Designed miniproteins, single chains, continued (3). Designs and how they scored, part 7

Each design is a single chain, and the fold is of that chain. pLDDT is the mean over its residues in the fold that is shown.

## One batch from the design tools (miniprotein)

Design m8226
Fold by ESMFold2-Fast:
Structure m8226 (fold): chain A 73 residues (1-73)
Amino acid sequence: SAAYALGEIGDERAVEPLIKALKDESEFVRRAAAYALGKIGDERAVEALNKVLKEDPSEAVRLAAKEALSEIK
């Protein structure tokens, strides 16, 4: 997906669109957004990723958020 591709590149301009993608109806989009935010490592994502970790109905998405938070040290 586009969200994952932007994360692989490390494009900081993608941070705000990816934070919005964490609220997407698609589990696959939310998971890709979490991985991409972890790759970029921008601390602006930390609050949104913590919310996903606590509230997202998908275990796979919560795991992706946890991994992303580990990379944004």
Scores: mean pLDDT 78

Design m8227
Fold by ESMFold2-Fast:
Structure m8227 (fold): chain A 55 residues (1-55)
Amino acid sequence: SEEAKKKLELAKELVENPEAELNTLEERGALLLVSEDLSQERVDEIMAWIREELS
């Protein structure tokens, strides 16, 4: 849970930073996938979105 909090805080910081636009969807997706607060169903949904964006 603490690791998940750190990942979520980092993700928020990246989104709020001007440089966030330079980060890849893979980077953001990896942070979300590592989050212990996400259900497997939600993880699968995010993976589908990432694949669609990167294809």
Scores: mean pLDDT 53

Design m8228
Fold by ESMFold2-Fast:
Structure m8228 (fold): chain A 97 residues (1-97)
Amino acid sequence: SVEESRRRFERLVEEAERYAKTDPLKAEILYGLVLIEAGVLRSIARQNPGDADVWEELALAYEAAARIAEILGYPQSVVDRLRKEAEEARKKAEEAR
């Protein structure tokens, strides 16, 4: 569900922030996992473009990825790209409602 995805991604962001200074490899692994999940959700959304919930879950995944990228010190261009992907996914969710 959208709410379960929201709670899960929030936990992953909090965990990445906690590990960023003490175990940066764990934070990088969490970033990679969120990106993989976004890729899976993107594939599902493209196959089911009328499913607003999947587009919303995709937006949540990209927002989480952007927050973790920022925590890890990735270039602003990477953070901005991920936030733009989240914005586009939210627009698709509104169109599908």
Scores: mean pLDDT 88

Design m8229
Fold by ESMFold2-Fast:
Structure m8229 (fold): chain A 73 residues (1-73)
Amino acid sequence: MELSARQKRLLKAAAELIKKYGVENVTTRDIAKAAGVSVRTVYYHFPSKEALIRAALRLIGEEEARKTLEARK
């Protein structure tokens, strides 16, 4: 439902920012702004910035694996 959609939006926003600017240049505030939510909402879904970054990196890894499989078809 709504919560799942918000979590997915936050993860996509974090993943896209990390891809463009790198992990070190991405803040929780940048992710919140990109996802269209408050920083408080980010921490409601993820206990820390580190937890959010780990989840986003996992999503990036899945996306890159999918692209690699398609490229080798």
Scores: mean pLDDT 73

Design m8230
Fold by ESMFold2-Fast:
Structure m8230 (fold): chain A 60 residues (1-60)
Amino acid sequence: SLKERVAKLAGGKEYISRTEAAFIIAKLTGMSLEEALKIVQADGKERFSIEEVTELIENI
């Protein structure tokens, strides 16, 4: 599932930084890191759960 792919890329972390979330989004969607960073920054959070990153990708 998408959530399992996000969790694997997060290396077992419960929460990840904005930068780590952006890298995961870019890798799984094929968008640029710059575009992925804009999505993550627009959310306004300092850290993201696996569920939150998965939801961001599903809403693209």
Scores: mean pLDDT 84

Design m8231
Fold by ESMFold2-Fast:
Structure m8231 (fold): chain A 69 residues (1-69)
Amino acid sequence: AISEEGARRLARTVLEIDLKFEGIEVSEEEIEEALEEALEELRHLLESKPEVAGFLIAQKALEIIKKKL
């Protein structure tokens, strides 16, 4: 099972890769804030879809960052 900590770590890794691929420069603080917001919205996925939760959290965090651009 994916813990909240495990999902957050996976999401951070995926998000950092996506940000580099798209050439988006944001602070570590902005990355952390976006991950926290995404995790709050998608916490229910840790129970219902644990295998993909980290990827979905990363996708949501990326959307949050892009919305602020």
Scores: mean pLDDT 79

Design m8232
Fold by ESMFold2-Fast:
Structure m8232 (fold): chain A 87 residues (1-87)
Amino acid sequence: MPSLLEALQQIFKIIKDYVEGKISASEAVERLRELLSQMSEEQQEALIAVLGRHSPKLAEVLRKLVEGKEVSDAEMNEAVEEAKSTP
């Protein structure tokens, strides 16, 4: 299973690929879902908490994916724009 740091790096890569037009919003969502499925529940909660401090929209997207909820292209775009501006 990926460490929290490795998970953060994978999320950054997914966001970058999406921003660069290499993948669609739906493919980005599927990659995030796959990443989360490889993590323990405790690691998922820790990841969402860490991201929520600086990128609350991205944290909400991840929380919806953990709960099996749908994420719209608009929500993904807003989360990506917020994450791009977050240090």
Scores: mean pLDDT 78

Design m8233
Fold by ESMFold2-Fast:
Structure m8233 (fold): chain A 90 residues (1-90)
Amino acid sequence: MSLEELEAEAKEARAKGREAYAAGDYETAAQHFRRAGELYEEIYRRTGDPRYLAEAAASYFEAGVAYAQTGDLAAMAEAFGRALELQSRL
């Protein structure tokens, strides 16, 4: 997959996450936000651009917020932990 394709997929995943969250579908929102985080981490690995590291951290943080709404505290803690780890590298 090209960098352009990865960035488009990451933006789409994050947008779908926001739409699901607004609809109250928090589990679907969390899955989309987690996917966006994974895609932004891949873009960061290929580019070294800290902008994508920041986008990955933000996406995992949004996933954690969505997991908090589902009551899945383990998934919430994992997502927030990942966001903080990535943020610490900025």
Scores: mean pLDDT 89

Design m8234
Fold by ESMFold2-Fast:
Formats: sequence, structure tokens, C-alpha cells
Structure m8234 (fold): chain A 98 residues (1-98)
Amino acid sequence: MKPKITDVSAESLSGTSLKVSFTLEGEEGKKYTVKVTATDLETGETISKSIEVGPGKHSIVLTGLKGGATYKITVTVYDAETGEFLARSKPITVTVKG
């Protein structure tokens, strides 16, 4: 089965941090590398963080963000063993607390 990212949401925790939550659908027992990327829509600067996880509900906290800035959030899935690109979420936007 091709892995799929669903239920992507982002919550501003502070003027410099976002919590990104998502559901990963995939093969039971398989590990995936999931990369969350936040792109500043004004500057084009990116901040990303990766985790190695199996299917299920997960969250990642991103730090070092700019207060008041609007970010495009994308979740990308790779095979943890090969590094092969497997799936990418539809982008969402979120504004960090100013």
C-alpha cells in the first residue's frame, strides 16, 4: 500500500514554535522517515524536522519560527531504509503567534 498523510494540522504554541500533527497511513511494522517543512511565505526560508515512525498519529514541534509570520506546512514521507520519496501531504498554512 502506498503511504498517505492525512489530518494535517498546525498549532502555534508560542511566538517561535509550532506543533504539527498528522496521521500516517502505511504498512504495519514498516518504519518511515517523516519530514515536516515550514516555509516562510514572505522570505522563502525553510525550517524542517524529521522523525522515524510507523503508521499512526504523530506530532512534531518546530522551533526557531518568526512571530507573526505565515508558514506553508508540508509533510513528506520517505522509506526509512532506502530514503526513497513515497508521499507528500497537501500544504496547509498557519500564522505563528505575534
Scores: mean pLDDT 85

Design m8235
Fold by ESMFold2-Fast:
Structure m8235 (fold): chain A 92 residues (1-92)
Amino acid sequence: MLAELVREGARAVEEGRTEEARRLAEEVARRAGLVEELRRLLPLSGEEVVAHFKPRAEEAYKNKDYEEGERLLALLSALGLLKAAERLEAAA
């Protein structure tokens, strides 16, 4: 389900459908329960995003916390789609 939404969002970005890509990214975050966390990460630089995710990813790996790993992947996918949509708008 989430993987299919991410795939549709990527297609929307490729086709220049920035509004749909943004909606699909928000839907991924909503279904994963990550809307507030996504909102907090949007204004961060790439370096700040890495600093935020790296400790959590390392801890999830150490603890074999597959649910946290899936949650982090969903967040990164939604964030990536939103950043791609912003770049398309800036280039237009």
Scores: mean pLDDT 77

Design m8236
Fold by ESMFold2-Fast:
Structure m8236 (fold): chain A 92 residues (1-92)
Amino acid sequence: AEVAAVIDEETRLEFELLRQGKPQEEADAESAKRLATNPEVVALHDELIRKAEELGVSPESLAELRKRSATSIYAAEIMLAVDKAIEENKKR
């Protein structure tokens, strides 16, 4: 629930930066930098990685999530969502 609020805030900021004419790469970097300096966001990201590990997310996806812990909780959440969607498609 709290993670969703943080993601929504980052998305809003990113869209504003893009609307102002900043390139995607710069907007992403600025959003990630801002979130990475927030101790509460860092704690939420650590909890997200823990939950992903318990859910059996692939070791490669977990390594990607850990690499992104210094950048953004948004990036980690997106990676987790993508891996989960792939897993659901395997059931078909």
Scores: mean pLDDT 62

Design m8237
Fold by ESMFold2-Fast:
Structure m8237 (fold): chain A 62 residues (1-62)
Amino acid sequence: SELSKLAARATSLMILGVEYEIQGDLDKAADYLERAAELYKEAGDDELAERLRKKAEELREK
């Protein structure tokens, strides 16, 4: 289904965001986590979307 595809895409972007955070590229990490959050919200996972959005904002403050 389209929702399953959105969730899978969101998960891939989230993993990439975490990888960039580990590498110290906080701007790229924040960008990918925001993209993941948007797709999770579209897929109906509002709680995870808000958590990722907040994490991205925190990374941009560093």
Scores: mean pLDDT 86

Design m8238
Fold by ESMFold2-Fast:
Structure m8238 (fold): chain A 119 residues (1-119)
Amino acid sequence: GAWNPIPALLLGEVQREDNADAYIGLASIYYRKGEYEKAIEWANKALELDPNNAGPYIVLGNVYLKKGDYETALEYYQKALEIGGENNAGAYRQLARVYEKMGKTEEAEKWKKKAEEIE
């Protein structure tokens, strides 16, 4: 994909006050840039401010999926669903991706259908 710089407005929000949503935004941007250690750092900072936010767990799951740690990725996506409730299409799609990578086609199809039903 095209390389996009970190939005100055989002970075300004982080610099003005500690904000969990801004930290989640930074974690997502670093994840998309392939800077996984920074993505983990910002996701953990978001959880330090708000441990009941599902967003950082999605970013952490995405990082561990890219690293090939499928068991840790599943744990984070399941935690995101526990906190964020049943209407999390992003978490369902990522669970499907992990199960596909593990060769568990039946489980992958189950989660893919759940994601499609709530999009």
Scores: mean pLDDT 79

Design m8239
Fold by ESMFold2-Fast:
Structure m8239 (fold): chain A 94 residues (1-94)
Amino acid sequence: GVEEAKKSLLEDVDTLERIVDLAEKAENQFDRDVYVALAEIVRAISILTAKRLGMPEELIKKVEELFDKAIEAIENGDFETARKYLEELRKLLE
């Protein structure tokens, strides 16, 4: 149900926060690119899981927008902005 979807997404937010920390500490561009790719995989699986668990489409679109903004911030090396979007995601999910 919706509550199970929210709980699953909160675990994915925790995973993305860890990816942000690892990307920020990465010493080369290849490692940063790997962390961006991992973030994109987490996003894809998270959205599919939320849809399967019956999260409303309007809420899924908001989650997807915030994931996309967070991942774009990671890709641009703006880790503080990435963390702010993940915090906003967390607030959306309770």
Scores: mean pLDDT 89

Design m8240
Fold by ESMFold2-Fast:
Structure m8240 (fold): chain A 67 residues (1-67)
Amino acid sequence: SEEIEKLLREAMEYAEKGDEEKAIEKIREAASLGVHPTTLLALAKELEKLGRPKAAEEARRLAQELR
């Protein structure tokens, strides 16, 4: 959905700025709206590449819960 896509974009923007806590908030919001687990796993890989291990781990954890 458009709202989920917006939240994931905002999560990446916060992660790129170094605001990992805000990135996690946006990831959790997207999960609450029903983001697909495979999308969260792809996001986690990009967060790992960016050096944001806490956000990456939260995305993986939520992907597991949604499966």
Scores: mean pLDDT 86

Design m8241
Fold by ESMFold2-Fast:
Formats: C-alpha cells, sequence, structure tokens
Structure m8241 (fold): chain A 99 residues (1-99)
C-alpha cells in the first residue's frame, strides 16, 4: 500500500496552543503515528501573544522535527488574530502555500 499522504495540522495565534500541545504530547509518545505529518502555526506580529506563539512554535520544532514532523511558523507582519482567522485571505493563502 502507498504511504498515507502527510496530514496538515493548523493553528492560529494563541488559540492554537492547547490543541497543538495535545498533539505534541501524543506525537512524543507515538512518533510512528505522526511521521510525515506537518504542523503549521500562523501568527501576526501585531498579535499581543506573538512572542509566546513564536516561542511555542520554535520549541515544538526543536522537539518534534527529529521525530519526523515538519513544523512551519508563518509570520504575517502587522496582522492580528482577526486578520488570520479561518476563512480570511491570509489564512487561505498560508494553507495553500503549505499544502
Amino acid sequence: AAPAAPRTFVGVGLSAIIPAAVFLTDAKRNPAAIAGDRLLLIVGSADPEYDSVVAFGEGARAELEPLGLTVEIRVFPGKTLEDLKPGTPAYEEALAAFA
């Protein structure tokens, strides 16, 4: 059988942290289940939580890329969470570029 296509997990700003943390915990316990999967974190530089989201994403990258997960942090200069919600042009562009 062909290997399953890589799945993309997407989170936006601070709202991504809890779902991503659950995913990261499961990934560390069972790396084989997430090998080839991808995590996209989208954040705007004008988001009040920008530094926290970026720090979380860089920590996830350092921890999980050795286990076969790809982590991308997509920063949108001057944008806030409202500019990056699912269904916004920026969110759809980031998904298309990451796919």
Scores: mean pLDDT 72

Design m8242
Fold by ESMFold2-Fast:
Structure m8242 (fold): chain A 72 residues (1-72)
Amino acid sequence: ALEEAEKYIAEAEKTSGKEKAQQYYNAGVAYYKAGKVDEALEAFAKALKADPSYKKAWENAKKISEEIAARP
């Protein structure tokens, strides 16, 4: 839940590159599961900034953004 997301953020801050991207991605997934959509998107954006080739973060960010855009 939210605690898991915070743990992943803390781990990301201790790492760099692909490892940092993976931890931010994990945080984004945990935030999304907790219903924290904005925080999830921010975490996915940070993952892509750490490693632009981290496709999972881009794919999940796109899916969530499309879901938000479809809501009135």
Scores: mean pLDDT 76

Design m8243
Fold by ESMFold2-Fast:
Structure m8243 (fold): chain A 69 residues (1-69)
Amino acid sequence: SLLAALLIALGLALIERGLKLLEEGRKLLEEAEQQDPVDREKLLKGIGLILEGIGDIFLGILLLIKALK
């Protein structure tokens, strides 16, 4: 169905976005840790991006499951 196709497309797009956010967050955490003292603003931003990325991946998976039902 068209709805299933749209849910699959959106789910995959959210998973892709989430993976990109995880990588961006990882880079910020690495950059923050390389500074002495640790860059707290970069650390918090990195953590925020990782949490958002996890959320997007989880929502994407839920949409894929819904499309397959």
Scores: mean pLDDT 88

Design m8244
Fold by ESMFold2-Fast:
Structure m8244 (fold): chain A 67 residues (1-67)
Amino acid sequence: SKEERLEQLKKEIKEIEEILEELPEEVQRQLAERARGLAEQAEKAGLTEEAKLLREFAKKVEELLAK
């Protein structure tokens, strides 16, 4: 279901966030760029909650890269 897909995305983001600071900078940059692209596609598809989660994740990664 739509709800199950949203919960799965939340779980996947949480798992990545737990190891995020341990990942190489290049991988962190790739994750942020991919999350931005996926958020744009989700927004266009009307997946507003998924788009929000992906944008928040991308912002968190970008803030880490700015340190």
Scores: mean pLDDT 84

Design m8245
Fold by ESMFold2-Fast:
Structure m8245 (fold): chain A 67 residues (1-67)
Amino acid sequence: MKKLEEARKKLEESIEAINKGDVETAKQLIDEALKLFEESDVSPEEKRRLAVGIAAAYLMAIGKELE
């Protein structure tokens, strides 16, 4: 599952960027992860799990940008 693995990798990189305060990089990585996730062919359960992770990371990045 190449696209799902890439989406997870991008999500992990976005969390690292958020921790470093690099909101712009985090936002770009989250967008890339979302695109790869939408193109992935996996079970609804796995999609839900990754979607929650992406949403959480996005909210954290936006929160840091606004504060």
Scores: mean pLDDT 74

Design m8246
Fold by ESMFold2-Fast:
Structure m8246 (fold): chain A 89 residues (1-89)
Amino acid sequence: MIEVGILVIYDAETKEVTALVFESSPEKSGIVDSLTLRTDLPPEEAIQLAIDEALKRIEEKYGKVEIKRRVPPRKALDLYLAFVEAVVK
């Protein structure tokens, strides 16, 4: 079973959103993709844009995935953090 995590960080000062895609399996774990976008969108919309793009890339690589958990955007200082867990189907 292949598990995929997406960690999204939006920096309100720079208006950059970064998504890190992690693969976790007993045989293989680590960062497998990353993307950084600059956007004038509000933090929630910027994070959702990065999640949507990361999910698209994951589906292009692995095929259909099932979302297991969504951690909604949380503000930590000037950063907004969100996390999505998915399993390859």
Scores: mean pLDDT 81

Design m8247
Fold by ESMFold2-Fast:
Structure m8247 (fold): chain A 100 residues (1-100)
Amino acid sequence: MVELTLTLTKEVPDEQAEEAAQSLLNIGDRAVREEAAKEGITDLELVSGEVRVEPGKATATLTYRADAPLEKVQAVAERVVQSFKDAGIDAEYEVREVEL
């Protein structure tokens, strides 16, 4: 089992932060699923999705589990993070093996 955590952050006016955080959650999940499908990962499970609104800042954190090779999940994460950075959205990821 592999666990992927994706964190997306965007600086936005306070009045837009809640809408922006929800948008980040939705676009993040779509991007991860699209890139996972390209790697043949069919068992990707979203185990948590969290939004956080702070003054001037919207953050979405998405955690996934998959029974897939670490290298494939890392490749998915790297492509997703790069695509968001290219779009002006701060993105970071953490990928780890989960021993059961």
Scores: mean pLDDT 85

Design m8248
Fold by ESMFold2-Fast:
Structure m8248 (fold): chain A 70 residues (1-70)
Amino acid sequence: SMEEAKRLVEEALEALRAGDVERALELLRQAKELASDHPVLSKSLEQAIRALEEGDVTTAEAALADALKV
């Protein structure tokens, strides 16, 4: 569900603030699967995952903040 995906996004943001990028990626991949029927949220999550895989935590945090506004 969208609400469950957003909960995982909030948890991922907490993991990023703690410096745990691996945990954040795990949570975001789960959130993307739960948001597969929601194109806007799924796209934002995909962008955040790509940013983290490239080491760009700042861009990932911005994308996740935008995801929570959906």
Scores: mean pLDDT 84

Design m8249
Fold by ESMFold2-Fast:
Structure m8249 (fold): chain A 55 residues (1-55)
Amino acid sequence: YKEEGIRLVKEENLSVEEAAGEVVARARAENPSLTEEEIEKLFKEVKEAVEKALK
């Protein structure tokens, strides 16, 4: 998921927030049992990973 977020920003020219949102949407589709709390945590983790990778 973190790798996909980085790819979306670098290759697809999405914003950090848009990339994290796309990753979360995919995670929800792959695992529909994820809670909203887990989704929010994943969003933050992907966003932070993408921001660090863009240094």
Scores: mean pLDDT 79

Design m8250
Fold by ESMFold2-Fast:
Structure m8250 (fold): chain A 77 residues (1-77)
Amino acid sequence: QITQFKEAFSEFDKDGDGTISAAELRHVMRSMGMSDEKLDELINEVDADGDGTIDFPEFLTMMSRMNKGPNLKDILK
């Protein structure tokens, strides 16, 4: 599972800096069936700096938070 997240993250980390843009994260989450409202909440929580970039640990934290909802587990498969 972590390997899948790393691979997905690397595909969106075009610069290889270990960060992904909020727009690219939004695209990934939408492909998993997440609503735009939920995405805005999650992005705001992990991008506390407001830089519009998310690193891999922040990405993993967000995925862990999404697992709290039983309906979200099916989306994350």
Scores: mean pLDDT 66

Design m8251
Fold by ESMFold2-Fast:
Structure m8251 (fold): chain A 56 residues (1-56)
Amino acid sequence: SAAEEARQRRLARRVVEHLRRRGWLTPETADQVRAFLLAMGVSEEVAEEALAEALA
């Protein structure tokens, strides 16, 4: 559903932002962060979108 998608995007963005602020999100750790988001139930598309925004 659109509401569930919006919740996943919000969750992914918060997680990615927290990791970025701690210096744990870098190009070399991006694959590990992606795997973590997928393990939390975030879709591959949403995880990729959040990572692309944070690394830009």
Scores: mean pLDDT 83

Design m8252
Fold by ESMFold2-Fast:
Structure m8252 (fold): chain A 69 residues (1-69)
Amino acid sequence: MSPEEEARRILTEAANQALAPHNAAGSADVEDLARETIRLAREISEKEGRPEVGDLAVEMVRAVLDAPP
């Protein structure tokens, strides 16, 4: 698996965990979701011994926030 594929997997897992409490509320703040996703992505990557993948995941989130489609 490439670093980009692993970063995407970690981001998906982190985003799902970040979204879980907000799905019931129906009022997710994008900035709060991004912050929580970054926090969880770093935790997951550190637990897996891959901090470089976590850094890549954080950059992906920042890119989306800076220039959303």
Scores: mean pLDDT 72

Design m8253
Fold by ESMFold2-Fast:
Structure m8253 (fold): chain A 67 residues (1-67)
Amino acid sequence: MSKEELIKQAEELLKRADEAVARGDYPTAAELYRQASELYDKAGKKREAAIYFTVAGLLLAAGEVER
């Protein structure tokens, strides 16, 4: 799997995550953003990985206050 393939897969996950947010399905959106962040990290895009991992965490905290 090349760096460009990882980025393409991450972008596809972001599209699905955006659709989940539009539906109010925050747990699903959080999981998709988290998967996208992992792919960005593997692609060497650590800033994007950190951003989407943070977004995923915030969505989980908003949807399910499990501590």
Scores: mean pLDDT 80

Design m8255
Fold by ESMFold2-Fast:
Structure m8255 (fold): chain A 88 residues (1-88)
Amino acid sequence: SEKAIEHFKRAVEDAKKAIQAYKEGKWSEASRYLDEAVRHLVEGKKNYTPESEKYLKEAEKALSQAISLILNDAIDRAFERVEAEKER
């Protein structure tokens, strides 16, 4: 369905915007884009048709990559903060 495809495309774009905002240190904006990407993925799935499968896979991949990148970087930054506190 066109509606499912549009939602999956928006999920991909929002996931990309989340990564970019996160890299720029705009964590509140990154969180909002990630939330919007999840909402679009869910709405797309509610309107799923076989024709939308390619777009669903692209959306799931983009969202998974965004979550993984943000999580791994957040863990690394948390470790750096712990080490900095030990030096004070």
Scores: mean pLDDT 84

Design m8256
Fold by ESMFold2-Fast:
Structure m8256 (fold): chain A 69 residues (1-69)
Amino acid sequence: KKQELANKVVAARILVVAAKLPFGSKEDAEQAIELAREVLEEATKNGDSDIAKEAQRVIEEAEKVLKEL
């Protein structure tokens, strides 16, 4: 389960990078936020503070990207 959460956070991070590219889209940033929020909820319930912090960072970065698009 921890490995699944780690993989989801990596996927969300990739979506943030994609949204930041010249051909990136709001949809990529929105998907990153959705995926990272799922991870944050699961990691918080599991007491997995490392993954929860990483998910929170992804959410914050994706929200900044959305505000600039």
Scores: mean pLDDT 77

Design m8257
Fold by ESMFold2-Fast:
Structure m8257 (fold): chain A 85 residues (1-85)
Amino acid sequence: EEEQERLQRLAKENKDVLAAEALERGFPSLEALAEHYRKEAEQHRKDAQALLAADPTNPVARSRALAHEIVAKLFEAMAEEALRR
């Protein structure tokens, strides 16, 4: 279909890494891949908030929450990059 043909073209002609990932992982479009990355980011932010809510003064919990926030920002950047095509 139209989106699958677009993904094939982007992956083969432009060597687009995100189009190739979408095809390899079975996503129907770059928009679907971007939505997946946004959901991953949202989950990491929720995990960070839960850690801070449970033990806000524990430096280990704060460090783990910070790691989740950094990963969430990376997934948000991946979603934006997928939509630049």
Scores: mean pLDDT 85

Design m8258
Fold by ESMFold2-Fast:
Structure m8258 (fold): chain A 56 residues (1-56)
Amino acid sequence: EFEERKKLTEELIKLIEENPDYVSDEQKEVRQKLLELAESEERFNRAIEAYLKDKK
């Protein structure tokens, strides 16, 4: 579950970076917001990883 969520976040970031459709100003804004969302998700994932490691 958690590993799949982390993997999907990484794949989303890669897809956004490689997507040629983000060429207009509006599309660039959407891309920026998606990257910010993915970064927020990564920070959340790091917090969960720290919690799980503490649980041992």
Scores: mean pLDDT 68

Design m8259
Fold by ESMFold2-Fast:
Structure m8259 (fold): chain A 61 residues (1-61)
Amino acid sequence: AEEYFNKGKELLAKGEPLGAALLYEKALELDPNFEEAKKALKELAKQYPTPAILTLLKKVE
């Protein structure tokens, strides 16, 4: 879980918000109680409200 979260942060820093969202969702698939990954995905969806990212957020809510 933590590994995917860290890779997601790296992708976001490189300007790849969809890639970051996918990795945050994978982290939450492995650990549904990973609150930091859930917060990161929610904030990402607020900054980049694309249908793809919003769909990923819906899967973890």
Scores: mean pLDDT 79

Design m8260
Fold by ESMFold2-Fast:
Structure m8260 (fold): chain A 56 residues (1-56)
Amino acid sequence: MTATERLAAALQKEYGLPPPLARGLAREIVRLAREDPAGLRVPEHLRPLVEAALKE
């Protein structure tokens, strides 16, 4: 399982999101983090998953 997939699983579990929406949101968060690293605000507990996904 990739870090992006783990991020999607965390979003699904914590926010009750359906799997397709959780996956889409996880991919969007990672994309925004690559495009504007200083502008993206994510919960602190999700930050390590976003950082791991950026290294993929």
Scores: mean pLDDT 77

Design m8261
Fold by ESMFold2-Fast:
Structure m8261 (fold): chain A 58 residues (1-58)
Amino acid sequence: GEARELINRAIALKLRAIGLRFDATLSSGEEKERLIREADRLEREADELFKRADKLLS
């Protein structure tokens, strides 16, 4: 169902964010800042998807 699809997408985004944060530890300067900003963006998007899924299950 729609809620399950949203949860699966949210989990995938969280996993990508973890990978980007790991890559950031291997980077410096502007590249490091870019990776951190992208990870933060993906985490916020994932949190939105989890909230949408929760509303569908309520």
Scores: mean pLDDT 90

Design m8262
Fold by ESMFold2-Fast:
Structure m8262 (fold): chain A 80 residues (1-80)
Amino acid sequence: MTYTVTVTGDDTAVVTFSEPLPVEVLERAALETSMLYSGRVSFTVSDDGTSITATAIGFGADFAKNAADMAADRALELSK
């Protein structure tokens, strides 16, 4: 399984997985990653398990992209 990260706005990045993961795994990865960022990033998980959206208001698209990459890596780790 692989993923891609796309910047979709000034403070927003979206992770797209090559195959769907359980929503619970994505929610856990997003929760754990949000703790590392101390609330500077918010995450939304897609209902179909194919994507995570990271939003970092005031920190810019690169910050959101880095947070999205971190959440994706954690989701893949949890799925093993």
Scores: mean pLDDT 84

